# Designed miniproteins, single chains, continued (3): the designs that were tried, part 30

Each design is a single chain, and the fold is of that chain. pLDDT is the mean over its residues in the fold that is shown.

## One batch from the design tools (miniprotein)

Design m9015
Fold by ESMFold2-Fast:
Parts: sequence; C-alpha cells; structure tokens
Structure m9015 (fold): chain A 81 residues (1-81)
Amino acid sequence: LSDTAIRAVGEAAHVLLRSLEAGASAEEALAKAYETLEKYDLSPEERERAKRIIEEVLRAYEAGASADEAQRVALRAMLEG
C-alpha cells in the first residue's frame, strides 16, 4: 500500500473503533469508516484492500479485542502486504 493508503486505513480504523465504542451499530461504524476512505485519493485496488482491512478490524473488535488491539490489526495487515 502507498503512504496515502496506510494513512487512510489508519484514520478509517480509528473512526470505526470510536463509533463502535460510542454504541454505533457495525453497519453505521463501517459506513463512517468508508466515508473516511473516500477523503483520500486511493486507486480502486487500494480502496478494496483498505475496505478488507477495515472489515478485519471490525471482526477483531467483535471477537473481543480492545480498540487498541483492533487498531494494531489494521497496522499489521498494511505491513504484511
């Protein structure tokens, strides 16, 4: 992923987790995270990969990970590409 995509995923994951902590549904949290990705000039391939990483972050949080742990899932997934 480009530096722009790394920053976009990091911000989107943060928005997702903050929304979930505030009591938003998974659907609402994902929508806000995807809106965050749209602020960045990402290729279609980078956008699809970013969405997959955000979905992985959501799954980790729903499986009982803390917000910090789930945010680290996003960072790991970006580095392992």
Scores: mean pLDDT 82

Design m9016
Fold by ESMFold2-Fast:
Structure m9016 (fold): chain A 81 residues (1-81)
Amino acid sequence: SAKEEAEKLLEENRKLIDEIKKLAEEQNNQEMLEAAERAEKILDLMRKRLETASDEEARKLAKDLRLFLEQMKKLLEMMKK
């Protein structure tokens, strides 16, 4: 279902943000750490939205989460040595 897809994408995004936070701490990059913390708050809001979302809303949320996931992956790649 669209809701299940969005839930999986939320989990994948959370995992990447956790990895970015860890790497930012290792690199002593306070700006990136704060950015990752803000991204976590955005994901929390998206999770709450998903709880009451219609199928159409869940599909739109999944699309946005896929784009966010791609951006997070690219950011993590750029941060790696």
Scores: mean pLDDT 84

Design m9017
Fold by ESMFold2-Fast:
Structure m9017 (fold): chain A 63 residues (1-63)
Amino acid sequence: KEKLENAIKSYQDTKRLIQEQRDRVLQDPSVSAADKARFQKEADASLKFLDDKIQQLKKKLES
């Protein structure tokens, strides 16, 4: 149980870091608009993957 809870927290913390990094990249004047758009799409895909993992682990925790 505790290992599943720690895994969920780890994925949630990773999501926060990705969101913060995305925001930082979008505000960076040295990054082109095209690179910002690409990074945002990649970050969104990673966030979706992490959401799916968190949901799966929560389902196992409830079982």
Scores: mean pLDDT 82

Design m9018
Fold by ESMFold2-Fast:
Structure m9018 (fold): chain A 79 residues (1-79)
Amino acid sequence: MKLSPEEYKKLKEFILNTKPTVSDVKQLIGSINAYLDELDDELKELAIKKLEELMKKLSPEERKQVEKDIKETIKKLKE
């Protein structure tokens, strides 16, 4: 099932506004996984770009906590 226009807008805004914290990154990954089959190519590309940006902004200690989950999520988005 495709996302409604309202759900699409909210998910896009959530992706764009995700902060470089472990908690926010985990919430973003959870949302991406929940809607994975409903994401179009534009949302997938936006999510990949944002996850890569968040990886650069996280501290080394924070990065170690989420790096595996980020990499696995990016791999799923590229499939």
Scores: mean pLDDT 82

Design m9019
Fold by ESMFold2-Fast:
Structure m9019 (fold): chain A 84 residues (1-84)
Amino acid sequence: MEEAEKLLKEARDTIANGTPEEAAQKGVEAGRKAAEMGDFIAASEIADLLARAGKQGTPEQRAAFDAAVAEIAKIVEEYKKKRE
């Protein structure tokens, strides 16, 4: 869907141009919106994007992005339960 593509683009742009904290926050926001739409594939792709950026980045980026990935996983689990 168009919304999922926009969320992935926003996450990518913020990882490239923002602070680690801003990128982590935008990643969590994008993952939450994807989960709200029931697009758990897009939410997983956003989490993977952050995890890969963290591995390639500074220790500060890695810490922030690892925390964001964990938060997205919690959000996805909550929304999956709401849809059951």
Scores: mean pLDDT 78

Design m9020
Fold by ESMFold2-Fast:
Structure m9020 (fold): chain A 87 residues (1-87)
Amino acid sequence: AVPQEVLEELRARAERVEALLEAGRTEEALLEGMRLGGRAFALAGGSREQLEALLREEGLSPELAEAALAGWEEGVALREEIERARA
């Protein structure tokens, strides 16, 4: 199960994406969305190598790919923090 604090952080990031879209800041919304996706991928147990392969297959821009990978690193750190708190 995903901890409540993780779900709350994912919701807060999704709300930021919505706020950026409402403000017409579409490029920033895409970058934040890619970061959120990378974080969710890491929390689901996806590896960096799997994510890199998916990003290459989709032909995403370097900026979007970097945002997704940054999100993945944040998700791994968050997962490790949760596991330490449970130990």
Scores: mean pLDDT 77

Design m9021
Fold by ESMFold2-Fast:
Structure m9021 (fold): chain A 83 residues (1-83)
Amino acid sequence: SREELLEKLEELKELALKYAADPLKATAIVLRAIGLELDLELGGDEEEVKEELLELLEELLKVAATEEGKKKAEELKEEVEKL
């Protein structure tokens, strides 16, 4: 649902800010997540937003500084895949 996708986008933003290896990569992920939040608010396709959210989670996995950050991103990715 839209509400679940918005919740997962918020979690992605928090994980990117906490665990991304550098602040520019964190900022890029957060800005793209905000774009997806706006798309949902404007009546965008939930399946397209879900697909792009999964892509952002893959990017976070590549730039996560710690094993904890990678595990949290993997957990969130599995939750999004089940939506």
Scores: mean pLDDT 87

Design m9022
Fold by ESMFold2-Fast:
Structure m9022 (fold): chain A 68 residues (1-68)
Amino acid sequence: APAELVAEEVRTVDGERLRHRTYRPSPEQRARLAEAGRESAKAMNQDPDYFAERAARLPLGRTEVVPE
């Protein structure tokens, strides 16, 4: 399933109306994000557990400009 929309916020910033949508990744998507982070860290010879955990905790956000 695609990521679920959990929050939508509209703000005016510097005269621009911005819509920010936050999506909750599914447990399956979180697992994929964690594994991608782990693999990237391994390729760079860094801490795979740290980067996997960080990647899994990131919300999926999208910001778009709403024209006038």
Scores: mean pLDDT 67

Design m9023
Fold by ESMFold2-Fast:
Structure m9023 (fold): chain A 85 residues (1-85)
Amino acid sequence: DNIRLGMELGALEVALAAAPEDEKVQQLVIEKLAELLELPEEVVEKMKTTWSAEQLRELVLRLLERVEAGASLEELREFVIEEIE
């Protein structure tokens, strides 16, 4: 359900906005995003080691826009893989 996916992603954006300098919050957001989108381990490792908090927040906002436009879970997963590669 796109509504539920949008709510889950919205909660991640709120968490990042509330604690922008918290590395633990960033790690939890990456892990939750990996669970929600079924991201490959390689992609998750790259995010954890190379991505900034700013890049992560921008990604979540862009995913929210995609969900609002009617994107499927599979389309969001492919989008994230393309962005990271």
Scores: mean pLDDT 81

Design m9024
Fold by ESMFold2-Fast:
Structure m9024 (fold): chain A 55 residues (1-55)
Amino acid sequence: SEEELRREALDRIAELHEEYAKGIKQATTPEEIEKLRQEYDEKLAEVGREYEARL
């Protein structure tokens, strides 16, 4: 169902946010922070695309 797909997407977004937050706390250089931000943005976009594809 659409509700189940939405819930799966939200749960994955929450997991990605936790990973990003943990990475930021451990990062020691601007380069590490930028890499984490790019990876987070890319993974969020992927979740959005997967959700749209299943609608």
Scores: mean pLDDT 83

Design m9025
Fold by ESMFold2-Fast:
Structure m9025 (fold): chain A 61 residues (1-61)
Amino acid sequence: SAAQAAAEEALRRAFMARAQAVYDAVEASDLSPDEKAAELGRRMAALAADYQAGLAAVKAA
């Protein structure tokens, strides 16, 4: 439906904005390059999981 497509687009935009915020926060931190890579990986994995859960919820509605 158009409502479902709009909800999926909103989730995509939210994911992109949160991903950028995570990147900016990690980049601004005083962590080492290796620590930044590990932290970015962990936070991005969590965001990806939330995004996939959101998509599944929209499809189930």
Scores: mean pLDDT 88

Design m9026
Fold by ESMFold2-Fast:
Structure m9026 (fold): chain A 85 residues (1-85)
Amino acid sequence: APIRFTIRGVFGGVPVEVTVEGETGGEPEVEVRFLEPATEEQKARARAEAERAAKNAVKYLPPEYDGKVLSGDEATRAAVRNLLA
């Protein structure tokens, strides 16, 4: 099933908005938007953390989160909880 959601949080020490699009259990398309100026090192860390969070969310997040805005912590906790259930 198609899934699209937004994660807002601090990744790599930088506030970001991550848009995740794809299919549940598939490979997501991840777009990272930086909400504040960041160094190249911070941007690289933020992208790596966001991509990891997005992949986990698409695989393990319940369909009820489709179309929602989540914090990074909320997305990670929901994915881990669903994986362990």
Scores: mean pLDDT 68

Design m9027
Fold by ESMFold2-Fast:
Structure m9027 (fold): chain A 84 residues (1-84)
Amino acid sequence: DREGLLHTAELAVEALRRAGEEIRRELESLGLEEEGERFEKRLRDLADQIREAARAGDSAALTATLSQAQSLVDEGRQRIRDAK
């Protein structure tokens, strides 16, 4: 179901946008502004890949890219914890 994939992608993209902003702000507050900008950019690039997979109707690619995005969010949050 392409509509279901598109809906899943838009929810995931919005969640990644918020996570990227959160990670950027937290790293900036710790003096790691450049690292925060890199995480936000990498998450934005993955959000574009999520949208593309959904537009293509490729549920396997969507699942794989969502998994990569979650791993990157977890990495960013771990980096924040390690920097405290």
Scores: mean pLDDT 87

Design m9028
Fold by ESMFold2-Fast:
Structure m9028 (fold): chain A 85 residues (1-85)
Amino acid sequence: PVAFVTFRVETEEQRAAALAAFDEVRAEYPGVSLVEEGPGLIRVEVRGKTMAEALEMANALMVRMIRAGVRVVDMEFRDVAPALV
């Protein structure tokens, strides 16, 4: 299972804080990777072996990023059921 979380970034200071928070999460959870960094957004992929693992990692990521000042604008789960067969 894979989760994609998109964060809204409004300032370069907010972006720097968010990327620092992302690096902390990545160090703790190797399944977390940065897939897109563009004007006003950061998109992160969270890959887990199970739905529960992906959800736990996505939750940890979202909490750390929100504390860094960025807003969650989208979250998508893929391969939730078929990936477990």
Scores: mean pLDDT 78

Design m9029
Fold by ESMFold2-Fast:
Structure m9029 (fold): chain A 60 residues (1-60)
Amino acid sequence: SVEDELRRREQELRQRTLREVNEIMESGLPQDEIDRKIQELADQTAAELERLRAEGEQAL
């Protein structure tokens, strides 16, 4: 179903974001840089999730 496809894409996005967070944490960058990159990634992920949900509403 459309709902199942949206849930799968949302889960894939969340898993990708977690991998990127882990890569940033393991990067050896200064803490200030790590904090900034994680916040940017969080904001980007939130925007992508909102977009996916909006697209899903159009498909319903």
Scores: mean pLDDT 80

Design m9030
Fold by ESMFold2-Fast:
Structure m9030 (fold): chain A 69 residues (1-69)
Amino acid sequence: MPRVLLRVTSTDAEAARERALAVPGTLSAGVRDEHTVYVSTEGREAAERTKEALMADPRVTRVEVVAEV
């Protein structure tokens, strides 16, 4: 299955990283800066679950698919 890379914008990047890692099908999550996290997921279904979980947090302002490989 293709891997999906998400870019997450949040007022608390560390909290967003921890939330992403708690989602089944998330392969990795790394803080890029104080407001940006990159998340890699196992396919599109896992990406949608991770996006839904992240968007449930009001500190998360945006989740974007930036690559599929």
Scores: mean pLDDT 83

Design m9031
Fold by ESMFold2-Fast:
Structure m9031 (fold): chain A 94 residues (1-94)
Amino acid sequence: SSIYQKIYNDIKSLLKKGIADKKSVKDMTFEMENFVEKKINDGVDIDTVLSAVQDAATDVAKNEESQGRKDNVKKVLTVSTGVIMKINMLKSLQ
């Protein structure tokens, strides 16, 4: 869906900017959690948000791995794991 693609692109952008700016895992996780909570509160389907986070994080991590940037791969996966845990917590409350 167009909503999925927009969220995917926004998450991918947040991850790439966080890497480029050398943001901490804590700061990147906080920014992404705030972003996903806002989208869910705005009425976006929670499974759409979850899929977009998983796919965007996988694609960014794959790109960083192909460039030999192992620390960035670990950072992206750590951030996305925290965000996915937050989304699953919100989903369990429905």
Scores: mean pLDDT 89

Design m9032
Fold by ESMFold2-Fast:
Structure m9032 (fold): chain A 77 residues (1-77)
Amino acid sequence: SPEKDELIQSFEEKSSRYIKETEKLNKEYAKKAKEFYDEMLEKMRKTTDVSKFVSIYTAAMLALIGIHYQAELEKAK
């Protein structure tokens, strides 16, 4: 649907920014973030249920933020 496509585009844009910021901190964590992003994007595209879509989106965003935080912690060592 057009609404789903717009939400997916928003997820791609936000995730791209997090991955780029993570890469500045740690290339290995950026690679993990990119792999996780690709997996979650596939699940979002295949999901037709709105509630499941929102759950996947929320979990994916929280995980990407968490990976970024782990990259910051590693750089601080």
Scores: mean pLDDT 82

Design m9033
Fold by ESMFold2-Fast:
Structure m9033 (fold): chain A 66 residues (1-66)
Amino acid sequence: MTRERVRREVEMLATSFKLELNSDEEGKKKFLEDVRENETPEQVKEAEAFVEAAKKIKERLEEKEK
């Protein structure tokens, strides 16, 4: 149980950062939609937090380069 949950969290985090770095807005929408349909509300919140963290990091980097 615990090991599989950690694996899922790592996969969600990696996917979120990959989608954000590629500016794949459609991919992010689909990813969150898939999580909402197949996972618990707690896991949906985790996925949303990962997507938001990736976005915030990218925004900070882009603002610095301007």
Scores: mean pLDDT 73

Design m9034
Fold by ESMFold2-Fast:
Structure m9034 (fold): chain A 56 residues (1-56)
Amino acid sequence: SMLVEEAAKLSAAGGAAAGEAERLGNRDAHIAYVEAAKQGWDGEGVGAAARAAGVK
């Protein structure tokens, strides 16, 4: 369960980061942001994204 929760947070963070990068119109930023989000799952953005997308 805890591992599933961590995976869900990483997935949500990746999706949110990808969306933000797309809005900027920069594919390099998109890739870098997705990688950073997966690596730094303890960030504010990760928490916000997980709550918005994970809790449904």
Scores: mean pLDDT 54

Design m9035
Fold by ESMFold2-Fast:
Structure m9035 (fold): chain A 101 residues (1-101)
Amino acid sequence: AMEARRAAVLADIRAAAAGEVSLEEKEELLERLTAELLRQVEENPEYTEHVREMVKEELRTLAEKLGVPKEEVEKIESLPLEEQLEKATEYAKEILREEAE
């Protein structure tokens, strides 16, 4: 159920990306995905650890693309899930902005 809802949001993002979508719309879709993940954890606390692992993997991938030092990433991984998601969203938006330039 949780993964199906996440897949639906990701499918919306992919469908939008297949069309001509502005940078602002892509950033809004990222914010929507982040909000959905936080909502799912709030509704189903048992999934918190699974979401944390997904966020850590994504955060590491995004940080590597931006050249962020491993020590800085490890500090972020020690933060609450909400703060980790905010940082991952920030890194994803930065990558989108760099790709638009």
Scores: mean pLDDT 72

Design m9036
Fold by ESMFold2-Fast:
Structure m9036 (fold): chain A 82 residues (1-82)
Amino acid sequence: SASEQVKKLLEEAKEHGEKAAEALKKGDMEEAKKHMQEMGEHLQKALDIAKESNDQESLEQVKQTAKEIQEKLGKALAEAAA
């Protein structure tokens, strides 16, 4: 179903977000960029599917997941800059 596809894409986006955060903490900017790109692609696919299905619950899940990833990456970047 569309909701199952969204859920899977959001889990994959989270995994890439975590790998990007770890790469940022290590100063590995090439690895961080690669994982941030994969993360963005998975988030965009999830958003597109949620919009096509007109599923408000899936749309809220995409929004919430994007916010959580953004906060995690922001924290990792701040820690790397310290």
Scores: mean pLDDT 85

Design m9037
Fold by ESMFold2-Fast:
Structure m9037 (fold): chain A 97 residues (1-97)
Amino acid sequence: SEIAEKVAEAVRKAGGGDLTANASRQAADHAERGDPDGVAEIAHKAGGLNQATAARGSAREGDPAGAAMVYASWAGQNEGKPEQSDRAAVAAAEAGK
């Protein structure tokens, strides 16, 4: 979707890597469709059960910005770039509006 692609671009510009950008894109796309199960699958594959729950809530409310922000923060930490994770999360939230 257009929102999902904007989220990915914004995350990369904020210093997020491929993992962070792809996770945020997928989260935004599923949330835009109101697909909480699809959003949960993204985090479940990496053992992120708490992130899956938070993103699922955003998806139920049709909030692609919130879902993208949760995954950008989580994936940024898992890439070993915690200093970029906050910037990536903010960028994902803004692009997902």
Scores: mean pLDDT 68

Design m9038
Fold by ESMFold2-Fast:
Structure m9038 (fold): chain A 57 residues (1-57)
Amino acid sequence: AAAELAAEYGASARTGEGALRLVRAGMSPAVAGRLAGQQGGLPDERGVALAEALSRL
């Protein structure tokens, strides 16, 4: 689940769900991860890694 994967990357469930929604809307993982990660207080690199992992679900 998005929340479980987010926890693995040190992110909140809300941040993981936000990143997944952006990816599903057609946003690239790089852009989705930075946007959702910035709102969740994550470094850009970690937000992008989470979004890339979520894009494979």
Scores: mean pLDDT 81

Design m9039
Fold by ESMFold2-Fast:
Structure m9039 (fold): chain A 72 residues (1-72)
Amino acid sequence: MEAEKIVGETAVQMGRALDDPQRLEEVARRAAEELKKLSEEDQKLALAQLRKATADDPRGREAAERIEELVE
């Protein structure tokens, strides 16, 4: 449930920031910080959902991959 909220909010923010690489990086960093607060299982589910939500735009895919890199 929390993972779904983070994914939904992040997808909306990424969609609004697609023309601004700096803002996409900010969105990715904030999403990673929120995801780090979740369990490992919920982090994996959220990352899978973000990849699916951003599949249609290369910039969105890059942002989702960046979130994955930032989540440890």
Scores: mean pLDDT 78

Design m9040
Fold by ESMFold2-Fast:
Structure m9040 (fold): chain A 96 residues (1-96)
Amino acid sequence: SLEDVLRSIGLVLRLIGLELDAELIYERAKENPEDVELLEEGLRRLRALLAEARALQAELAQIPEAPQSLLDAAAAIVARLEEILRELEELLEKAK
């Protein structure tokens, strides 16, 4: 239905916003790779963003007529947030 498509689009737009916030955290971390306090705060924020992204992905998966392209887009965004989290964890380990 049109309602399911519009709801799906709304959830993916929210996911895109979370991905943009995560990319900004990642860029700041790369510019300050020895700042332990900044990296630890970045990791706390990123874990919260990833938890919200996973909740939005789960909500999208419950929409009966959600387009496959939007389900795929949500999965790609969550995977990108998980990649950024791993990169920040590696930067923090190197900074200690």
Scores: mean pLDDT 92

Design m9041
Fold by ESMFold2-Fast:
Structure m9041 (fold): chain A 78 residues (1-78)
Amino acid sequence: MTKEELEEEKKRLSEELEELARSSTPRAAEILLEGKRTVESLLTTGAYFPLLSDTFYDAALYVKEQSTREAREIEERE
């Protein structure tokens, strides 16, 4: 991925996680916001390593999916 594509995806994924956090319980929101910070860190780092940018993007998608799943499980228990 290009640096520009990573910046666009960083904005998109961050906004999606923040939107989910706004409609979530406080505990689920904490997990989603932690996921957002991790996604932002991974995509920011990926921009400095063009040969590994796809790897950082895949890691960011994994973190988003895991955070979303964990947040849903917390809400189902509450």
Scores: mean pLDDT 84

Design m9042
Fold by ESMFold2-Fast:
Structure m9042 (fold): chain A 87 residues (1-87)
Amino acid sequence: SPLDEFKKKVDEIIENAENLSKKEIIDKFKEIVEELVETLKLSPESQKEVLDLLIELSEKMLSLSVEETKKLIKETAEKIIEIAKKS
Protein backbone atom coordinates (compact mmCIF):
# COMPACT_ATOMS: atom_id res chain seq x y z
CA SER A 1 0.00 0.00 0.00
CA PRO A 2 1.10 3.65 -0.38
CA LEU A 3 1.22 3.95 3.44
CA ASP A 4 3.50 0.88 3.76
CA GLU A 5 5.81 2.29 1.06
CA PHE A 6 5.84 5.66 2.89
CA LYS A 7 6.74 3.93 6.21
CA LYS A 8 9.58 2.05 4.47
CA LYS A 9 11.00 5.27 2.95
CA VAL A 10 10.77 7.05 6.35
CA ASP A 11 12.69 4.17 7.99
CA GLU A 12 15.37 4.45 5.24
CA ILE A 13 15.82 8.18 6.04
CA ILE A 14 16.09 7.40 9.78
CA GLU A 15 18.62 4.57 9.18
CA ASN A 16 20.77 6.91 7.03
CA ALA A 17 20.29 10.10 9.13
CA GLU A 18 23.88 10.04 10.53
CA ASN A 19 25.21 10.09 6.92
CA LEU A 20 22.96 13.00 5.84
CA SER A 21 22.96 16.75 6.53
CA LYS A 22 19.86 18.25 8.19
CA LYS A 23 18.96 19.87 4.84
CA GLU A 24 19.21 16.48 3.05
CA ILE A 25 17.01 14.84 5.73
CA ILE A 26 14.36 17.59 5.41
CA ASP A 27 14.48 17.54 1.59
CA LYS A 28 14.19 13.72 1.40
CA PHE A 29 11.37 13.67 3.97
CA LYS A 30 9.43 16.43 2.12
CA GLU A 31 9.85 14.51 -1.17
CA ILE A 32 8.34 11.28 0.20
CA VAL A 33 5.54 13.19 1.98
CA GLU A 34 4.67 15.06 -1.26
CA GLU A 35 4.61 11.70 -3.10
CA LEU A 36 2.21 10.27 -0.47
CA VAL A 37 -0.10 13.35 -0.64
CA GLU A 38 -0.24 13.12 -4.47
CA THR A 39 -0.71 9.31 -4.55
CA LEU A 40 -3.56 9.33 -1.97
CA LYS A 41 -5.11 12.58 -3.36
CA LEU A 42 -5.57 14.07 0.11
CA SER A 43 -8.22 16.78 0.63
CA PRO A 44 -7.07 20.45 0.70
CA GLU A 45 -7.72 20.47 4.49
CA SER A 46 -5.50 17.38 5.01
CA GLN A 47 -2.84 18.87 2.69
CA LYS A 48 -2.76 22.01 4.89
CA GLU A 49 -2.38 19.90 8.07
CA VAL A 50 0.53 18.02 6.45
CA LEU A 51 2.16 21.28 5.26
CA ASP A 52 1.88 22.77 8.78
CA LEU A 53 3.63 19.66 10.20
CA LEU A 54 6.44 19.95 7.61
CA ILE A 55 6.95 23.66 8.48
CA GLU A 56 7.07 22.81 12.21
CA LEU A 57 9.52 19.95 11.54
CA SER A 58 11.82 22.17 9.42
CA GLU A 59 11.93 24.90 12.12
CA LYS A 60 12.52 22.50 15.06
CA MET A 61 15.21 20.41 13.30
CA LEU A 62 17.64 23.36 13.07
CA SER A 63 18.40 23.12 16.84
CA LEU A 64 18.22 19.32 17.32
CA SER A 65 20.81 16.53 17.64
CA VAL A 66 20.79 13.62 15.15
CA GLU A 67 18.98 11.36 17.67
CA GLU A 68 16.35 14.05 18.40
CA THR A 69 15.97 14.58 14.62
CA LYS A 70 15.34 10.82 14.07
CA LYS A 71 12.66 10.89 16.82
CA LEU A 72 10.98 14.02 15.40
CA ILE A 73 10.96 12.56 11.85
CA LYS A 74 9.32 9.36 13.16
CA GLU A 75 6.71 11.28 15.21
CA THR A 76 5.93 13.62 12.27
CA ALA A 77 5.57 10.63 9.90
CA GLU A 78 3.14 8.95 12.35
CA LYS A 79 1.02 12.15 12.49
CA ILE A 80 1.00 12.34 8.66
CA ILE A 81 -0.14 8.67 8.46
CA GLU A 82 -3.04 9.44 10.85
CA ILE A 83 -4.08 12.43 8.69
CA ALA A 84 -3.91 10.22 5.55
CA LYS A 85 -6.08 7.51 7.20
CA LYS A 86 -8.78 10.09 8.07
CA SER A 87 -8.85 11.51 4.51
Scores: mean pLDDT 86

Design m9043
Fold by ESMFold2-Fast:
Structure m9043 (fold): chain A 64 residues (1-64)
Amino acid sequence: PRVTLEIVVRDRDGTVLLRRTVTVDGSDPEAVLRALEDARREASRKTGLPLSDLTAEGVTTRVE
């Protein structure tokens, strides 16, 4: 199934630094992990914060 994820990246204080919507193959756990890691890397690049200070969370908003 295709899964649409809303991904939010937060800093250590819980401040939202980045939001992304991505659609991945929900049967591939690596695709979900790659999407989360890509969002973390983008937030790190954009803010200059180290990856260790960033948390990415994905919420499923649609399944097809």
Scores: mean pLDDT 82

Design m9044
Fold by ESMFold2-Fast:
Structure m9044 (fold): chain A 89 residues (1-89)
Amino acid sequence: MEKEKRQREIDLSMALSLVRMGLWLGILTEEQAEFLEKLLRIMAEKGATFEQMNEVIRMAMKGASRSELLSFVAKVTGTSVGAVSRAVA
């Protein structure tokens, strides 16, 4: 287990806490929160930064569509939209 991976796990934990806060504040629905958690886990696995994770959460809180969120995560992770969509289905 690499030291960098530990930092990314901390970043993921912080990002998941923001999703939970958004759900508690009524900004996010339960469905949106579950979808974001799946996206954030994919991003963390691919080594995305906290800033990138925070941006996808911010996009969702501003009402970005599922397709916009999938496209952003695909771009950030270097993966196809189809692969991200399959992973969250």
Scores: mean pLDDT 80

Design m9045
Fold by ESMFold2-Fast:
Structure m9045 (fold): chain A 74 residues (1-74)
Amino acid sequence: SEFMGRMYAIEGRKAIEAGDLKKALEYAKQSFKYGDYKGASDVSRLVSKKAKELGDDKLAKEAEEFSKRAEEAA
């Protein structure tokens, strides 16, 4: 349900605040699975930006590609 998707997006933002970008991306994927494509796109875009700032280019690219896919589904 979109409600569950929104809950996962909130958990994703909390994971970003905690510095756990990998966990945040997993929550973005769960948000997408449960139909919150906007939340999934927003969280994964934040993960991509923060991962790039930290030099994690692999995670940044994965999160950017996922964000684009989620945005297209929204």
Scores: mean pLDDT 87

Design m9046
Fold by ESMFold2-Fast:
Structure m9046 (fold): chain A 99 residues (1-99)
Amino acid sequence: AIVLSEKQQKLVDALLKAQQKAAEKMAAEGLEDTPENEERALKIFKEEFIKLLDEILGKELSEEIKEKLKSLDGNQIVELVELMVFEGLSIEEALKKIE
């Protein structure tokens, strides 16, 4: 069994909470799974994820890093969290690895 550190667990929880918030918002509005609604869900997901990530990382999350995160797609954000959790990379190192 893999035992996560408190910081690693908080990163996983942030990803899951952001995904849940986007899903709940879309479901509450009765929106169908369309490309336009997928873009809206991605925006909600990113805004919540960056907010939660700022609470976890604080000073490690510079404005430059926040702008880079806003340019990522959903799959790249998942890969970023996987690199930070499973490889123990900093956010700067993980961002360099996903280009």
Scores: mean pLDDT 78

Design m9047
Fold by ESMFold2-Fast:
Structure m9047 (fold): chain A 98 residues (1-98)
Amino acid sequence: MEEEELRKKIEEILKKAVEAINKGDFDTVYKYLDEIAKILNRPQLGEEARKLLEKAKTKEDYLSLLYLITAPFYNPDIPKEEFEKRIKKAIEQLKKLL
């Protein structure tokens, strides 16, 4: 799968997940996390994400977790400074999907 196709699919799922967070439908967020894990071919990501979500209490916590779950796709092997810039950009993009 081309990176652009993979990115678009993740963005679509993230948009739906953000909408679910806004509605307080956190059970639906778990389903979207499973979809992202399958797309990234990382089953362990889904398990770790679920454990982190159990600790989440606010809308901001869920948004931060969604970013962390997609981080391996946005940051394959880049310097820390560039990684931090991409983190900030991804968080801003997620907020715009609200």
Scores: mean pLDDT 61

Design m9048
Fold by ESMFold2-Fast:
Structure m9048 (fold): chain A 65 residues (1-65)
Amino acid sequence: SDELVDEVQEIVAEIHNLASKSEEAKKILEKLGKELNEMHENGASVEEMYEKAKKALEEIKKAVE
């Protein structure tokens, strides 16, 4: 749904903002970008991509805090 797509984009935007402040966060963002691209190429659902983005955000928050 559009609602879930917006949520994924919001998480990615938050990750991007954190990546501008931390080399560790930037590295996690680069890995997430590759993983999301692979998931999209393999026909993954928006729900699966949302869960992947959520896990990456948790990793970044743990790395910067």
Scores: mean pLDDT 78

Design m9049
Fold by ESMFold2-Fast:
Structure m9049 (fold): chain A 61 residues (1-61)
Amino acid sequence: MKVSFEEAKSLALALARGLVAERASPEEQERALGQLKDMLAKEGLSEEEIEEIARLFREEV
C-alpha cells in the first residue's frame, strides 16, 4: 500500500500511543519502530522522511 508522509506520521503516532497505553517495554517499542521503518521503506519513503517519523515516534513514547 502506498502511504503519504502525513499518513505515515499518523500511523507512527497511533502506534506509539498504543504502545504507551499497553505499557510496552523499551525493547517492544524499538521492535515495533524497526518494523514500521521497514514497512515505510518498502512504501518508498526516503531515509530522511523515515528518520523524521522515527524521531516523532520516540518523542511520543
Scores: mean pLDDT 81

Design m9050
Fold by ESMFold2-Fast:
Structure m9050 (fold): chain A 65 residues (1-65)
Amino acid sequence: MEVVTVEMLEEAYERERESLTPSQKKQFELAIEAVRTGDFTAMLEAAGEVSKAPQEEVDKRLAEL
């Protein structure tokens, strides 16, 4: 059974859009695309890069160093 659909992700995105950061919005968009196309590889690769070095954390650390 398909527990997660494009519609469910779009509804969650719309509901939380005001509280999401730009990076979180991009992750949501990638997740919606992955569900639409069935191509989860691009989403997982992007998620791995963001999880290791989120832009906001990198910028903050560089500003302190």
Scores: mean pLDDT 62

